Designed miniproteins, single chains, continued (3). Designs and how they scored, part 39

Each design is a single chain, and the fold is of that chain. pLDDT is the mean over its residues in the fold that is shown.

## One batch from the design tools (miniprotein)

Design m9320
Fold by ESMFold2-Fast:
Structure m9320 (fold): chain A 90 residues (1-90)
Amino acid sequence: MEKRKEALKKFIDKLLEIARKYASPETVEKIQKLADEAKKAIDEGNFVEAERLYQEILELLGKGVHPEKREEALEDISKAIKEANKIELS
């Protein structure tokens, strides 16, 4: 349980870092709010709500990333997902 919570929080933090790197300030602000809500859901053990919230973050990243940076952002997102899965499976 604790390891999964930590992995998901790190994943959320990684998505926020990606947003700050590739997205507009307005998109970053929206993602930061969703990230805070997702971390609260994780702490409460509400993984269904946390999943809905990070899916919203991924959707905002897909829409809010500059087109020229889209491939780089998707690569960073893919790496973050793989790292989160490794921590959960180890």
Scores: mean pLDDT 78

Design m9321
Fold by ESMFold2-Fast:
Structure m9321 (fold): chain A 97 residues (1-97)
Amino acid sequence: GAMKPVVAVEFRTLPEGWEHDAELASEAVKRLMEETGVEVKGLVIDRSPEIREAQKRAFELVAERSGASAEEVDPSQALVVGPAMLYAGFDEVAARA
């Protein structure tokens, strides 16, 4: 049987105004989950401890506000979605998930 799709959101260092960007990301992730029914998890991509901790913290905040999971996921087992795709194309994400 087909595996249920898992969407992994790539969360990079936010520009100045990161709290506002985290709020927008939270709303986008919540809307994606509501419209598609997919499970959303955070993707920690950097192996630098400092950057990894920052990415994890940022996605934990997004997860707390959206209801997504703040768990690491294998990119080969999930559809990886960057912030631009979250804001521009839920239909494309749904079609691939």
Scores: mean pLDDT 60

Design m9322
Fold by ESMFold2-Fast:
Structure m9322 (fold): chain A 78 residues (1-78)
Amino acid sequence: MDLNSPEFQREVALALLDMQIAVTKQTYQRTGSPLAEDTLKRLEALRAALEADPSAWEALMAEALQLTRDYNAQMSAS
């Protein structure tokens, strides 16, 4: 319950961010791509920021989603 509670929003955001980190980490481990490495480091930094300030979850998740879109666009360009 409490869809608007900081704890609930943080748990949802962490789960989604952890999934994005896991996928990017697997890609980096498989390919050794510098772009995947840079993206992974940036996603891990966003996760650390979310742990430090859960109230920023909405902005941090928007940034993580944009980062993931940019990464996927660059990887599939052509």
Scores: mean pLDDT 76

Design m9323
Fold by ESMFold2-Fast:
Structure m9323 (fold): chain A 83 residues (1-83)
Amino acid sequence: MDLRSLAERVSEVHGGKAVALVVVQTKPESGGPQLPPQQILVVAPSKDASEEEIRELAEETAMKLLGYKDKSELELEIVGIYR
């Protein structure tokens, strides 16, 4: 299953919330985890959440789940937002 289909499904189940598909990469020069690009789903508390709010939530989620210590250790791209 691709993560886009999963994001759409999660958005339907969590009516009233925005779901973002995000790609996270470790910067090579950083002391962060040496992982291949990771795809994560982020569920925002509001359906009207801005891209900036979703980006901040995605950064916090990546730090918590993937072991990043600082936002400077990761590069983040929002692939899609489902509302």
Scores: mean pLDDT 70

Design m9324
Fold by ESMFold2-Fast:
Structure m9324 (fold): chain A 100 residues (1-100)
Amino acid sequence: NPREERIRAEAERNAPVAPLLRELAEKYRNKNLTPEEGKVLAEAIEAAENGDVERVREALERARELGRDLAIYVAVLAYLFSNDERVRELAREALAELLA
């Protein structure tokens, strides 16, 4: 799975947090996503890659409405797939709240 290979590669680049990010991505990954959940996840990844902070924020809020597990997964992938510190900070704050 190209997404799983990429999650692993990005997690390795984020040492020392790489093991935690991989474990969270594996634990909260749902293989039976609804079409709406899959759309939110795809939009979050695209927005994170493009450094679109507002679209990442919107995707995280929609994920929270759909479920905590999806919100955690979206936040982990937004952190891993973004090179924008604003997106990474938004994802970090979301993870801190969701894992509390």
Scores: mean pLDDT 79

Design m9325
Fold by ESMFold2-Fast:
Structure m9325 (fold): chain A 120 residues (1-120)
Amino acid sequence: SNELKEKFLELVEELIKKLLEIAEWVAEKTGDEKVKEILKELKEKAEETLKQLKANKDNIEKSLKIVEEFLEWAKKKFGEIAEILEEKRPELLEEFKKKYDEMIEIYNEAYELAEEILKE
């Protein structure tokens, strides 16, 4: 269904937006130069990923692989920013984890929708 494929792309765009919002929030709360550098890398990779997803909108299997590869790379970057947050603002670590869990919930919704489309 084209409607389900559009919904999948919307969920992935929401996921990427939420991911960037979390990284930006950490950059603002820490003022850390390394977090700002990581945020720039995340924005550049997110833009590239979104271009690839739009080019492959009708290929859900390929789109899902692109999202999974992006998230695996982004998780490593999030580990680095979490360590900086824990050092500079340890009181914010629980809020960071909550935001991260909300982001993963969006991914799980997108993954379930992709599986449903692929079973058709």
Scores: mean pLDDT 87

Design m9326
Fold by ESMFold2-Fast:
Structure m9326 (fold): chain A 65 residues (1-65)
Amino acid sequence: SVTQFTAAALFAVGEAVEQPGMRVRVEDGELVLELERDTPEARRLAARVREFAASMGLRFRVRVL
């Protein structure tokens, strides 16, 4: 359901905010995930954050710093 999907996606955003080397920003309808390094773990979390962005009608972008 939309409710279950949104809750899971929100938890993924929370995880990204708490992870060292990760930052989440929202600007002009775009959710930006900034990473210090592109790792398999970061990619898995990015996929979940992308689902959250989609549920909120936001564009999504990943940037490696």
Scores: mean pLDDT 70

Design m9327
Fold by ESMFold2-Fast:
Structure m9327 (fold): chain A 98 residues (1-98)
Amino acid sequence: AAAREAARAAVRALAEEARELVEKAQKDGSISEEDAKRVLAGLDTLLAWVDAGADPADVARRLIEVLEVAREASTDEEYKRRLEELIERARELRDQVL
């Protein structure tokens, strides 16, 4: 229970951090409004899944997919690197919970 609660909190925090990064990238013009909208919708869905009690490992796997789309859609190398760092953290969470 405590370990799963910690994993849920970690996945939530990572998804929220990703959301803030994508919102900043969109404001800076490093990602299109269309691509940002799709990525943010995906992140909002994952946050809802966390709240509904979804398995943190499953959420982490889906988060990796959403973040990879955001990385490919980004035109700025700094945002791409920051998204790659978030992807690695999501992989660590996936592997830690699986």
Scores: mean pLDDT 84

Design m9328
Fold by ESMFold2-Fast:
Structure m9328 (fold): chain A 86 residues (1-86)
Amino acid sequence: MIEKLREEIKKLLDEAEKIAKDDPQTVNLFKNMKKILDEPLDSISVGVLTVAAAVGLVAAKREGNQELAEIYSRILDKLAELDKAL
């Protein structure tokens, strides 16, 4: 199930990149998150991804980007499932 969760999170990050395509800093963040997902996963790496997604969710809500906030919320749900599977 870890491989399935990794691919589901990557797919959500790809959706987020399309929404934020004109924001190079946010696109670079998503690319870095995908790089972490391609490495061997442990609770520390999942924790780093969770903090990044949580900060992104707060920022998206403050900016009124409801579509991006929705994707971050879904990423957080999948990261919680991934942490339980480790």
Scores: mean pLDDT 84

Design m9329
Fold by ESMFold2-Fast:
Structure m9329 (fold): chain A 91 residues (1-91)
Amino acid sequence: ARDEVVRAAELGAKVATGEAKKYMQSAADAIRAGNYREAAELFRKASEAATDPVIKAAFAAVSGAMQSLADGDEERARTLARLAIELVEKA
């Protein structure tokens, strides 16, 4: 679960532009520190800042995956991480 969620976040960061890109720098620091709730909030803000509907959905899925990881729900975290990766690949 953790490795899949981190991979989804890394792929999301590569497609981030403008305002969303600023949140990616802070999110990387939060992930490195193990602060998955903070990373979830940063990806939520990135989703709000994004204009492309597919990128919005991808960031929202990463946010949900991070939140699920923080809550100990590894199955939900893995499912949402896989969704985020699929959405980024289509963008």
Scores: mean pLDDT 82

Design m9330
Fold by ESMFold2-Fast:
Structure m9330 (fold): chain A 57 residues (1-57)
Amino acid sequence: DLLEAAVREAAARYGLDPALLVEPTRAALQQGGLDPANEVWVRYVADEVARALLAGR
């Protein structure tokens, strides 16, 4: 699963639990109208979500 892989990569980068990122990343992709099969966009959104969660926003 591309979403799961991207979420795990972002979570590992920031020391977060990947389970906390799955639904926020999925919601962000849906709201942005981004293609969930596009690896570049999925990885970008997962990283942004992880950074936002780390910042407590």
Scores: mean pLDDT 81

Design m9331
Fold by ESMFold2-Fast:
Structure m9331 (fold): chain A 67 residues (1-67)
Amino acid sequence: SAAAEAAARAGRALRAGDWEGAARHGKETSLIAGDEEAAERAVRAARAGDADGAQNYSTRGVILAES
């Protein structure tokens, strides 16, 4: 599914240390999964330059890929 593919991309980016890629794919995964609040938080964190926020959404993507 598109959500599983986006989650897998987020997981790979996170393992490679690509926080930007992981955040983008994590946001996309959240949107596909219907988690609009998480998607909005990802955008807000990115605009604020919040690296911790980017990491958290990458982790969410990995969790979805593993489930």
Scores: mean pLDDT 62

Design m9332
Fold by ESMFold2-Fast:
Structure m9332 (fold): chain A 89 residues (1-89)
Amino acid sequence: SFYERLGETLKTYKENGEDLRKTAEALGVSQQTVSNRLRTLKEYGIDLKTVDPEKLPLELSITEGVLEIVRAVMGEEAAEELRKKRAAE
């Protein structure tokens, strides 16, 4: 999905030292595509400079899109834990 691609883009961007060119090469897309996806993540309140993919803020409003991003960036177990925490609230 679109949200899975956003999460994969964020993870790849961080793994490549926040380099747009290397991220685009790794994903097989244009630099413009990477830039557009990163802009969408910023619109969701994700600070690209300070975000640790392993430590995404749990206080963010949890939507299906955010869960898909967490799944792509931090893995299925982390996404499932966030879903359970929300269900308990």
Scores: mean pLDDT 70

Design m9333
Fold by ESMFold2-Fast:
Structure m9333 (fold): chain A 74 residues (1-74)
Amino acid sequence: STKEGIIAALEKLKELALEKGKEELAEEIDRVIEQVKKSTDVNEAKRLFVLTLDKAVEAGLLTPESPTLKVPKP
């Protein structure tokens, strides 16, 4: 499902943040994962995922060219 795909992608991003020593970012990602799990609105889950990717890019964890994490298709 779309939610399961978003959760899996966020869990991978959290693991990458921990590997790079960005523990505060990893904690923020973990909070987003919990919000996605509790959300009944798939559009809200997608919005949270995109915002989290933007934060990861700003933190230097990802580049705009990174192929690793994508928003799942409907």
Scores: mean pLDDT 75

Design m9334
Fold by ESMFold2-Fast:
Structure m9334 (fold): chain A 66 residues (1-66)
Amino acid sequence: ASVDAEAQAVQELLATARELVAAGASPEQIRQALYEKARELSKSLGVDEDLALSMADLIARHAARQ
């Protein structure tokens, strides 16, 4: 994975979080969806899975506190 791949993963996770928040999803639903998305992005972009899950957790917590 490269910095560009990690940046792409962050953008995809943020886009997913924004869509779920706009749809009225609960904090729990956002967290579950972002973890699933992080695993997909780890496989598709070659980003480290632990890093992708960490990014998803941070984004989910931020979305829940907004």
Scores: mean pLDDT 82

Design m9335
Fold by ESMFold2-Fast:
Structure m9335 (fold): chain A 86 residues (1-86)
Amino acid sequence: SLVERAKELVRKAIEIAEETIRNLKEGTISKEEAKKKVLEAEVLLGLALIQVGVYKLVTGEEPPKDVLEEIERAERLLKEAKELLA
């Protein structure tokens, strides 16, 4: 389903963002590699948002609350990662 695909994409974005934040704080990743990881996570989140948008268009309904909460989590983690790279 569109919801299941969105959830898988968001979960992968969260995993990449969390690992990147951890590695940045530990000094175990270069800024250039971290930027590539952030971009990868942003692309995955963007694809998940497209799936959610299509779901809303087709059903006229909001996606499940757990999917929206995972999206918000991914957005917060990406913001934290970008702030560490500033």
Scores: mean pLDDT 89

Design m9336
Fold by ESMFold2-Fast:
Structure m9336 (fold): chain A 99 residues (1-99)
Amino acid sequence: SAAEREKEIAEGVEQLLSLGALTPEEAERLKELLRNEDAVGVFELLTRRLLPPEQAARAVAVVKRMLEAAARNEIDPALLAEARELGALLAAALAELEA
């Protein structure tokens, strides 16, 4: 439900804020992006916050290229492999916040 979704958004973002992963301004921005279902905006904000600048820039570029390929109904195995590697780095960064 919409109420359950809002609760999940609030709890998840507040957890990231409590861990020091986000500033209060970034937390409010993340809530807005999640409410608007702006997946690219969410990915960019979290990636730039959690990964080193070069890896964050690479991850954003890969997502943009994958969206362009999807719009053309194309699958690029190299882009999928790179996205998987960057996803693993993001998962590792999130795990470090929980430690």
Scores: mean pLDDT 69

Design m9337
Fold by ESMFold2-Fast:
Structure m9337 (fold): chain A 102 residues (1-102)
Amino acid sequence: MPLYTLSAPLRALYRALTGSDAELLTYGELLALQDRAFEEMFEPTDKVSPDPRTRSSLTMYRVTSPLMRDVLDGREEVTLNEFSQAFDAQVTEASPEQQAAA
């Protein structure tokens, strides 16, 4: 299975949430990290889409953690889609050399 490396801000977030110093994560571990970070570091706002068809995708969430704010380039409020895109931008598939070392 492919392994992934984290950017410095996302690694700091991972360490804070899990207590783990692992340098390489599986895709399943990345999904678990994304889910946990969203559950623990975001709160819903009153900035909800007025259109019921787009409400879930356009609802704004408030960032509650400084570590998550670093991952989001200083943003204090984001949509779920913006969070997912920013998280993906902080993840890189490990090189063949890094995967062999794991």
Scores: mean pLDDT 76

Design m9338
Fold by ESMFold2-Fast:
Formats: sequence, C-alpha cells, structure tokens
Structure m9338 (fold): chain A 77 residues (1-77)
Amino acid sequence: STSQILAQIKADRDWARQLFEENRDLMSDNELRIFERRLQEVDDLLANDAPLGEIILAMAAVSAVVMHMLVRKRLLE
C-alpha cells in the first residue's frame, strides 16, 4: 500500500540522515552540501504530499550519496 511505501521511505531517509551525521568528517564541503540538499528535497516532497514517483526519485538520489559514503568507509549495512 502507499502508506507502507511512505513508511519505508521515511525509515530509509532517517537511516540515511543518521549515517550522514555519523560520517560528516569523511565528506568534502561540496559533498556535505549536496547530501543536505538531497535530504531537504525528500523532506520538502514529503511535507507537500508530492506524487509518490517524485519522492522515490528524490530518495534514489539520496541513496546514490549513501552508496558513495559506504564505499569510502568500507562499511556493510
């Protein structure tokens, strides 16, 4: 259901934010700004009840930065 998908997106966003806060020192100023912008885009879309497809695409952009960070950190999920 849409409610279950939205709950999962919120959980994934919260996890991405936590990982970002824990690993800020591994990122350049430009990378920090990009990550914060992408997280803010997800928050804004959720707050405005945007179409689910737009929220999914914004979350995919957050996930791309998460993958870059995990590769740099050599962390497993």
Scores: mean pLDDT 83

Design m9339
Fold by ESMFold2-Fast:
Structure m9339 (fold): chain A 84 residues (1-84)
Amino acid sequence: GAVDTIAELHHANEEQREAMRVAAETARRLAPPEHQETAAKAAASMAASGTSPETVERMARQAGAPEEFVRALVEGVEAGRRVL
């Protein structure tokens, strides 16, 4: 019913919030010191959007991000996805 659908969507949003936290923490840990906060914010945003690791890698490379930054974002998003 409609009530069950709303409850499911709300639960999915809470799981996505947890994915955002895990993605941000992982990306911050793996990124170069000068890019830690930028990587954390980017990984959290991509996790919230449900962006696949493959799409994250493509977008980051297209934006000209350094290889270490690309790796941090991909690993962050993958870690976030594992908690969904």
Scores: mean pLDDT 76

Design m9340
Fold by ESMFold2-Fast:
Structure m9340 (fold): chain A 87 residues (1-87)
Amino acid sequence: GDSEIDRLLAEARELERRGEHIAARAVRLSAEAIRYAQRGDLLEAEISLGLALISLSVSKLEGSSQDALEVSQRAIDLAQRALDDLR
């Protein structure tokens, strides 16, 4: 729901404040994918999820903290579940 998206956006802002910019981007893109999925915009949801997965991969390569990677992965998992509900 909207409260879940609000929570993810709050987590992204906290990551951004800690300098975890790419991990924060993965979380924001995951929230966007959930928003598109809730509206039935499957293609837009899949594109946002794909960009979130790329952002997570870049975050891993740049040596983001384990906490930041776990927050990003949970956000992606939530977005994947939202998309699966449309298939």
Scores: mean pLDDT 88

Design m9341
Fold by ESMFold2-Fast:
Structure m9341 (fold): chain A 82 residues (1-82)
Amino acid sequence: SSLSIQPLTPTSLSITGSGPLTADQVAELTAALPPQVQVVEFLIEGDPDSERWIGKTVSRTELLNQLSKVGDRQWSLVVTAP
């Protein structure tokens, strides 16, 4: 698994990874994310329905739960404060 977290603006993060995430990677992501985020971009390799997340406001817990379901696929995510 891999995880990369890059700040884009003071309120926005670009996150890329491949599942499943390790406990340390989940802790890193939890520390970087505010409790609520708006999804600006979400792309999951081989999942055309990932676009359904764009524009939604989700909790950090909900986002982490969704990322746990990606499996071995690569994904990219851009989030901002709501």
Scores: mean pLDDT 81

Design m9342
Fold by ESMFold2-Fast:
Structure m9342 (fold): chain A 110 residues (1-110)
Amino acid sequence: MKNELIKTLAQIIQIIDSNKLFEIAKEIIKKLDVEATEENLEKFIQQLEELLGANESQKEQLKKYFESLPEELKELIAKMTGLIENDIEKAKKILEEAIKLIKEYQKKKL
């Protein structure tokens, strides 16, 4: 389950970033009673690299991408990674709510 949640988080972050859905990121952050730490951001990147079987070139690309994200997205990643470590069921619920919000935003564009 942790591996699936890390992959889901990465997909959500990419969708939010590419579509500039920063209001969704802020809404999710408000639901997270977890401290944003640099260690959790680094753990997320490392776990994602392992899960994707990334080679050295891919690891550099992943690190560069996630480290270059807006502050709100880095905070979201760090807080969600902490929640995945401490409370998997709550993390799953928050990610499912994030997917629902993204889908609702996409429907308004049509």
Scores: mean pLDDT 82

Design m9343
Fold by ESMFold2-Fast:
Structure m9343 (fold): chain A 58 residues (1-58)
Amino acid sequence: SLDYEVTLEYTTPDGEKVVIKSVVSAPSLEVAEALAKAEARHLEAEGYTDVKYTVKEL
């Protein structure tokens, strides 16, 4: 497994802009991207807007 930096950017229902970075361990970039995508979809389902994600290998 490798470490990946995941950056999530979104706007809250109250209009606040948020940027968060976390490190995830995954067996591949594909798995790390799938995890980031799942979190982005979860945020969209909860009413967050302008949801973007990026994944970078460390």
Scores: mean pLDDT 86

Design m9344
Fold by ESMFold2-Fast:
Structure m9344 (fold): chain A 60 residues (1-60)
Amino acid sequence: MKITISYDGNTATITVTGPDVSSSKETIPKDLADNYLNFVKENANVTIVKSGNTTTVTIN
């Protein structure tokens, strides 16, 4: 499963893709996106890559 978070000012667009999940795309406040990243990091084995305004999370 792969989660991509793209930041734009005070908002973030989250895109979730994976073999067993329907692709979803949602725009949320930046603070909520930051809380989501922390939750995933604490509750899953993940690889996090930051590049500019985009954060990519791969669930291992």
Scores: mean pLDDT 75

Design m9345
Fold by ESMFold2-Fast:
Structure m9345 (fold): chain A 95 residues (1-95)
Amino acid sequence: SSTDQQIQQEIDNILQRTSDDHSTLDRDVFRHNSYHRTHTMIFLGSRIGSTMQDQVINRFRDIMRQSGVPQDEIDEIIQRARGISRRTDGFIRNL
């Protein structure tokens, strides 16, 4: 569906920016690397519209799980990303 294509594009954009901008400086430790985790949370929060947020987050959760990220860290990243997205949406709507 068009929604699935949009979700995949958002995921690809997040991964591309994380890889291109940060992987050469701190490439090896997504799981232990607060820099990569913080940027992932910011990208998730800044790029997800409310209607697609759950689907993008769930897809990214699967990617993180497949990459060996512990469940506790995945849950923290997702909760923080949701918090950022809600604040960004609220700020934009009140502009």
Scores: mean pLDDT 54

Design m9346
Fold by ESMFold2-Fast:
Structure m9346 (fold): chain A 94 residues (1-94)
Amino acid sequence: SAAKAALLAAIDAVLATIDELAAEQDPAFAAALRGQLELLRRAIEAEDLEAVEAFRADLRGLLEDPEASAYIKSPRLRAALRELLAAIDAYLAS
């Protein structure tokens, strides 16, 4: 579907942004985020909607909680994560 393709593209965009901004991010945070994105990709391919919804809740928490959000050092990474959240919302609504 178009929503699935857009969501997979949004995951790839976040991964590319993490790689470009590696010097600006905490290495442990970057590694954890990459791992979670790979789990999200697998959940989408398996059509595991409960796992996708769980990831969405965690991503909202990361973006909205001031303490967790402080781990995101780059406005570019924050924008890519917001676009990922929108793509997840569209995918789950389709």
Scores: mean pLDDT 85

Design m9347
Fold by ESMFold2-Fast:
Structure m9347 (fold): chain A 79 residues (1-79)
Amino acid sequence: MWQQELIKAISLLMDAAKSMDDEKQLLIQRLVSAIGAGDIDSATSYATQLADLVGADDKTKKQIVDLVTKAAQLQQQAK
């Protein structure tokens, strides 16, 4: 299920974040909505913005983007 990949990505984002402000929360909501819609491009864009905003290193950022891309792909394939 795409939800498992999303949960892993959110966990990595929460671990990297020093604080969760309104902008980060709004961006997470947009990310979840994009994944739910199967919009891979938007989901990947929001994941990249969030990873940068929380100060994730290159390795963690790649893991987050890969997990989000996989989640969006799985949802897009759902009928």
Scores: mean pLDDT 79

Design m9348
Fold by ESMFold2-Fast:
Formats: sequence, structure tokens, C-alpha cells
Structure m9348 (fold): chain A 66 residues (1-66)
Amino acid sequence: MSMDERLEKAIELVEKRTGKPVEEASQEELAEAAREVGIEVPDEPVVKRVLKKELIELKKKREAEK
């Protein structure tokens, strides 16, 4: 599975579990979803912030392609 596919699954998983869009989900909720789809996320605030930014950008990219 590509990194983009794992990130997309993490977005779907967090939105399904929280009922919130990825932009409103906490960094912890996003990190847990990413770990569940096989992305290694250290318990570091900087890494979690970067992850949230990457997930938001991927969602925007997918919406723009449709």
C-alpha cells in the first residue's frame, strides 16, 4: 500500500470514528488513526502537527481532483 493510500485510510478512519472532518479532529485522534493503518507516528508534538497538515492537504488534493 502506498503512503497516500495509508493517509487516505487514516482520514476516513478518523472521520468515521469522531464524526468530525479531519480539520477539526485532534492531533491525537489523527495520530491514532495513522498508527492503525500502519504509519509509524512518534509521540512528538511536531510530528503530530506535520501529520495533521499532510492529511488536510491530501484531502484537499483529492477533492480538487474530483
Scores: mean pLDDT 77

Design m9349
Fold by ESMFold2-Fast:
Structure m9349 (fold): chain A 107 residues (1-107)
Amino acid sequence: SQSKQKKTSEETVKLGDEEATVIKYNDGKVLIRLKSLGESNAQEVLDLARQLRDQGATSIVISAHRISDAGQKLIKELRKEIPVEVAGALFGKETTDISEKFALGLE
């Protein structure tokens, strides 16, 4: 199968003390890109992901350079409610773009 995934929207939001980019795709996937996921923004990311699910998101991709223990706990909790893939922090800085494409099913 060929992936025909297309962006439907891209916006910048403030989550705690950090800016995040939220990218919605035509297949119901949503990418949340931020520099770090931790105690200062974990609740706001969780609330946003739940709002996106309620708006019809079928899965969430979290792309972060750093994910703390609090961020990992959030991802585990969110996975009970919606499928979550992780990019960036899992593979390191130089592979963030590749890991995002993989998580989105573009590879």
Scores: mean pLDDT 75

Design m9350
Fold by ESMFold2-Fast:
Structure m9350 (fold): chain A 68 residues (1-68)
Amino acid sequence: AEEAEREARMSEVAKNAGDRIRQLKATADALAAQGDPETAAEVRKQAMDEMFRIGREAAGEIDALRKA
């Protein structure tokens, strides 16, 4: 019973992280399109750093759930 719940939570964490990364990229691209090249580069760099952070946090949470 708990295995199915754990698998569902792991899947949810992965899906939520993926959705957040996709939305963040779309937002960064939209903001970059409205700014000058320097602003665009800064916005994309910040978005990239945040996307990597989200990915690492999700991977850690999934690993913790797997070990429980």
Scores: mean pLDDT 78

Design m9351
Fold by ESMFold2-Fast:
Formats: sequence, structure tokens, C-alpha cells
Structure m9351 (fold): chain A 67 residues (1-67)
Amino acid sequence: SAAEKVAAAIEANLDEEVASLREIGEAIGAGGVTDQEALLLGRAGLSTLRGREKASKEEAAAAIRAA
């Protein structure tokens, strides 16, 4: 699903901090997701991570899969 693609992209690209929502969207776009859809899903994940420690990346991925 698109949500699983977003979650996987965040987990793969979460080193210290996410550079941009666009980069998450582009990583997903390679799998055929539209820019708009990828951006919305990526935004949900980034907003979850912004106020939390890196240990919460599993939480962010779970939130996106639920979205």
C-alpha cells in the first residue's frame, strides 16, 4: 500500500533528520505513487517525528501505516 511505501521510505532515510518531505515523496514516487499522495503521507510521518526522539521512528512508521 501507499502507506507502507511511505513508512518504509521514512525508515530507510531516517539517519539524523529528514531533509525534506519532497525527498520522501520522490523515494515513494519510484514505486508509482503520485507526488500529491506521497507528500501528504510523508507530511504525516515527518510531523510525528519532529517533536520526538529518533527512537520513535517505529511510532512514526506505525502512524503512517494507520493513515
Scores: mean pLDDT 53

Design m9352
Fold by ESMFold2-Fast:
Structure m9352 (fold): chain A 66 residues (1-66)
Amino acid sequence: SLIDSLEAALERLRAGELVAAAVGLHDILKVKPSEELREALAAVRAGDAERAIALVERILKELKEA
């Protein structure tokens, strides 16, 4: 599911696995394009793990509250 895929990406970000996280986020973005997800991927590519984590956590919260 989208939630499971985002949770897996978040786990990789928290572990400092930025390359694996970027691949995961890029694959999700191909299936479900979103502006917030593009921002998260851009943050990972810039090496800003803290911003990427915050963005993915926000996306997950919004999906779980729907």
Scores: mean pLDDT 83

Design m9353
Fold by ESMFold2-Fast:
Structure m9353 (fold): chain A 56 residues (1-56)
Amino acid sequence: SSDAELEAVAEGARKGAAALGLSEEEQQRVYDAAMAGKTAEEAQRNAVRELVRAAS
């Protein structure tokens, strides 16, 4: 996937974290987890995993 596609997934996930009331630090961790993915699908899986962990 392109860097732009990864960034779009990461930004979407970060906004989702903010909507859930997660801290700025938790929002950044979700973004970083998504950006560590090599594909848009991996980025989404990484972001969801971090969101579930932070929200639990």
Scores: mean pLDDT 83

Design m9354
Fold by ESMFold2-Fast:
Structure m9354 (fold): chain A 100 residues (1-100)
Amino acid sequence: SMAAEKARHQELAEEIERYGTEVIELIEEKLRKEGRLEEYEEELREARESLRAQVEAIRAGELSLEEAEAMLRSARFALEAARNGDEAESRARLAALRAA
């Protein structure tokens, strides 16, 4: 069971990293097209650093499976919102990912 739990943490970490990275990239591209990228450079940097830290924490087993699965759900919703052009919703979900 421990090996299976470790494998699940790795899978969740990989999925969160993929979805979180895509959300950040979609937000960055939208901001670049709108000429607003410079206004948000620090927030984008902090989001990337926080995502990396959260992924590392999940890989290390510092977060429960329930917490990691909640983060994955948030990342998926953020990605859907970003793809739909809902910047405010995407940013709110990225902020939640950064705070967790």
Scores: mean pLDDT 77

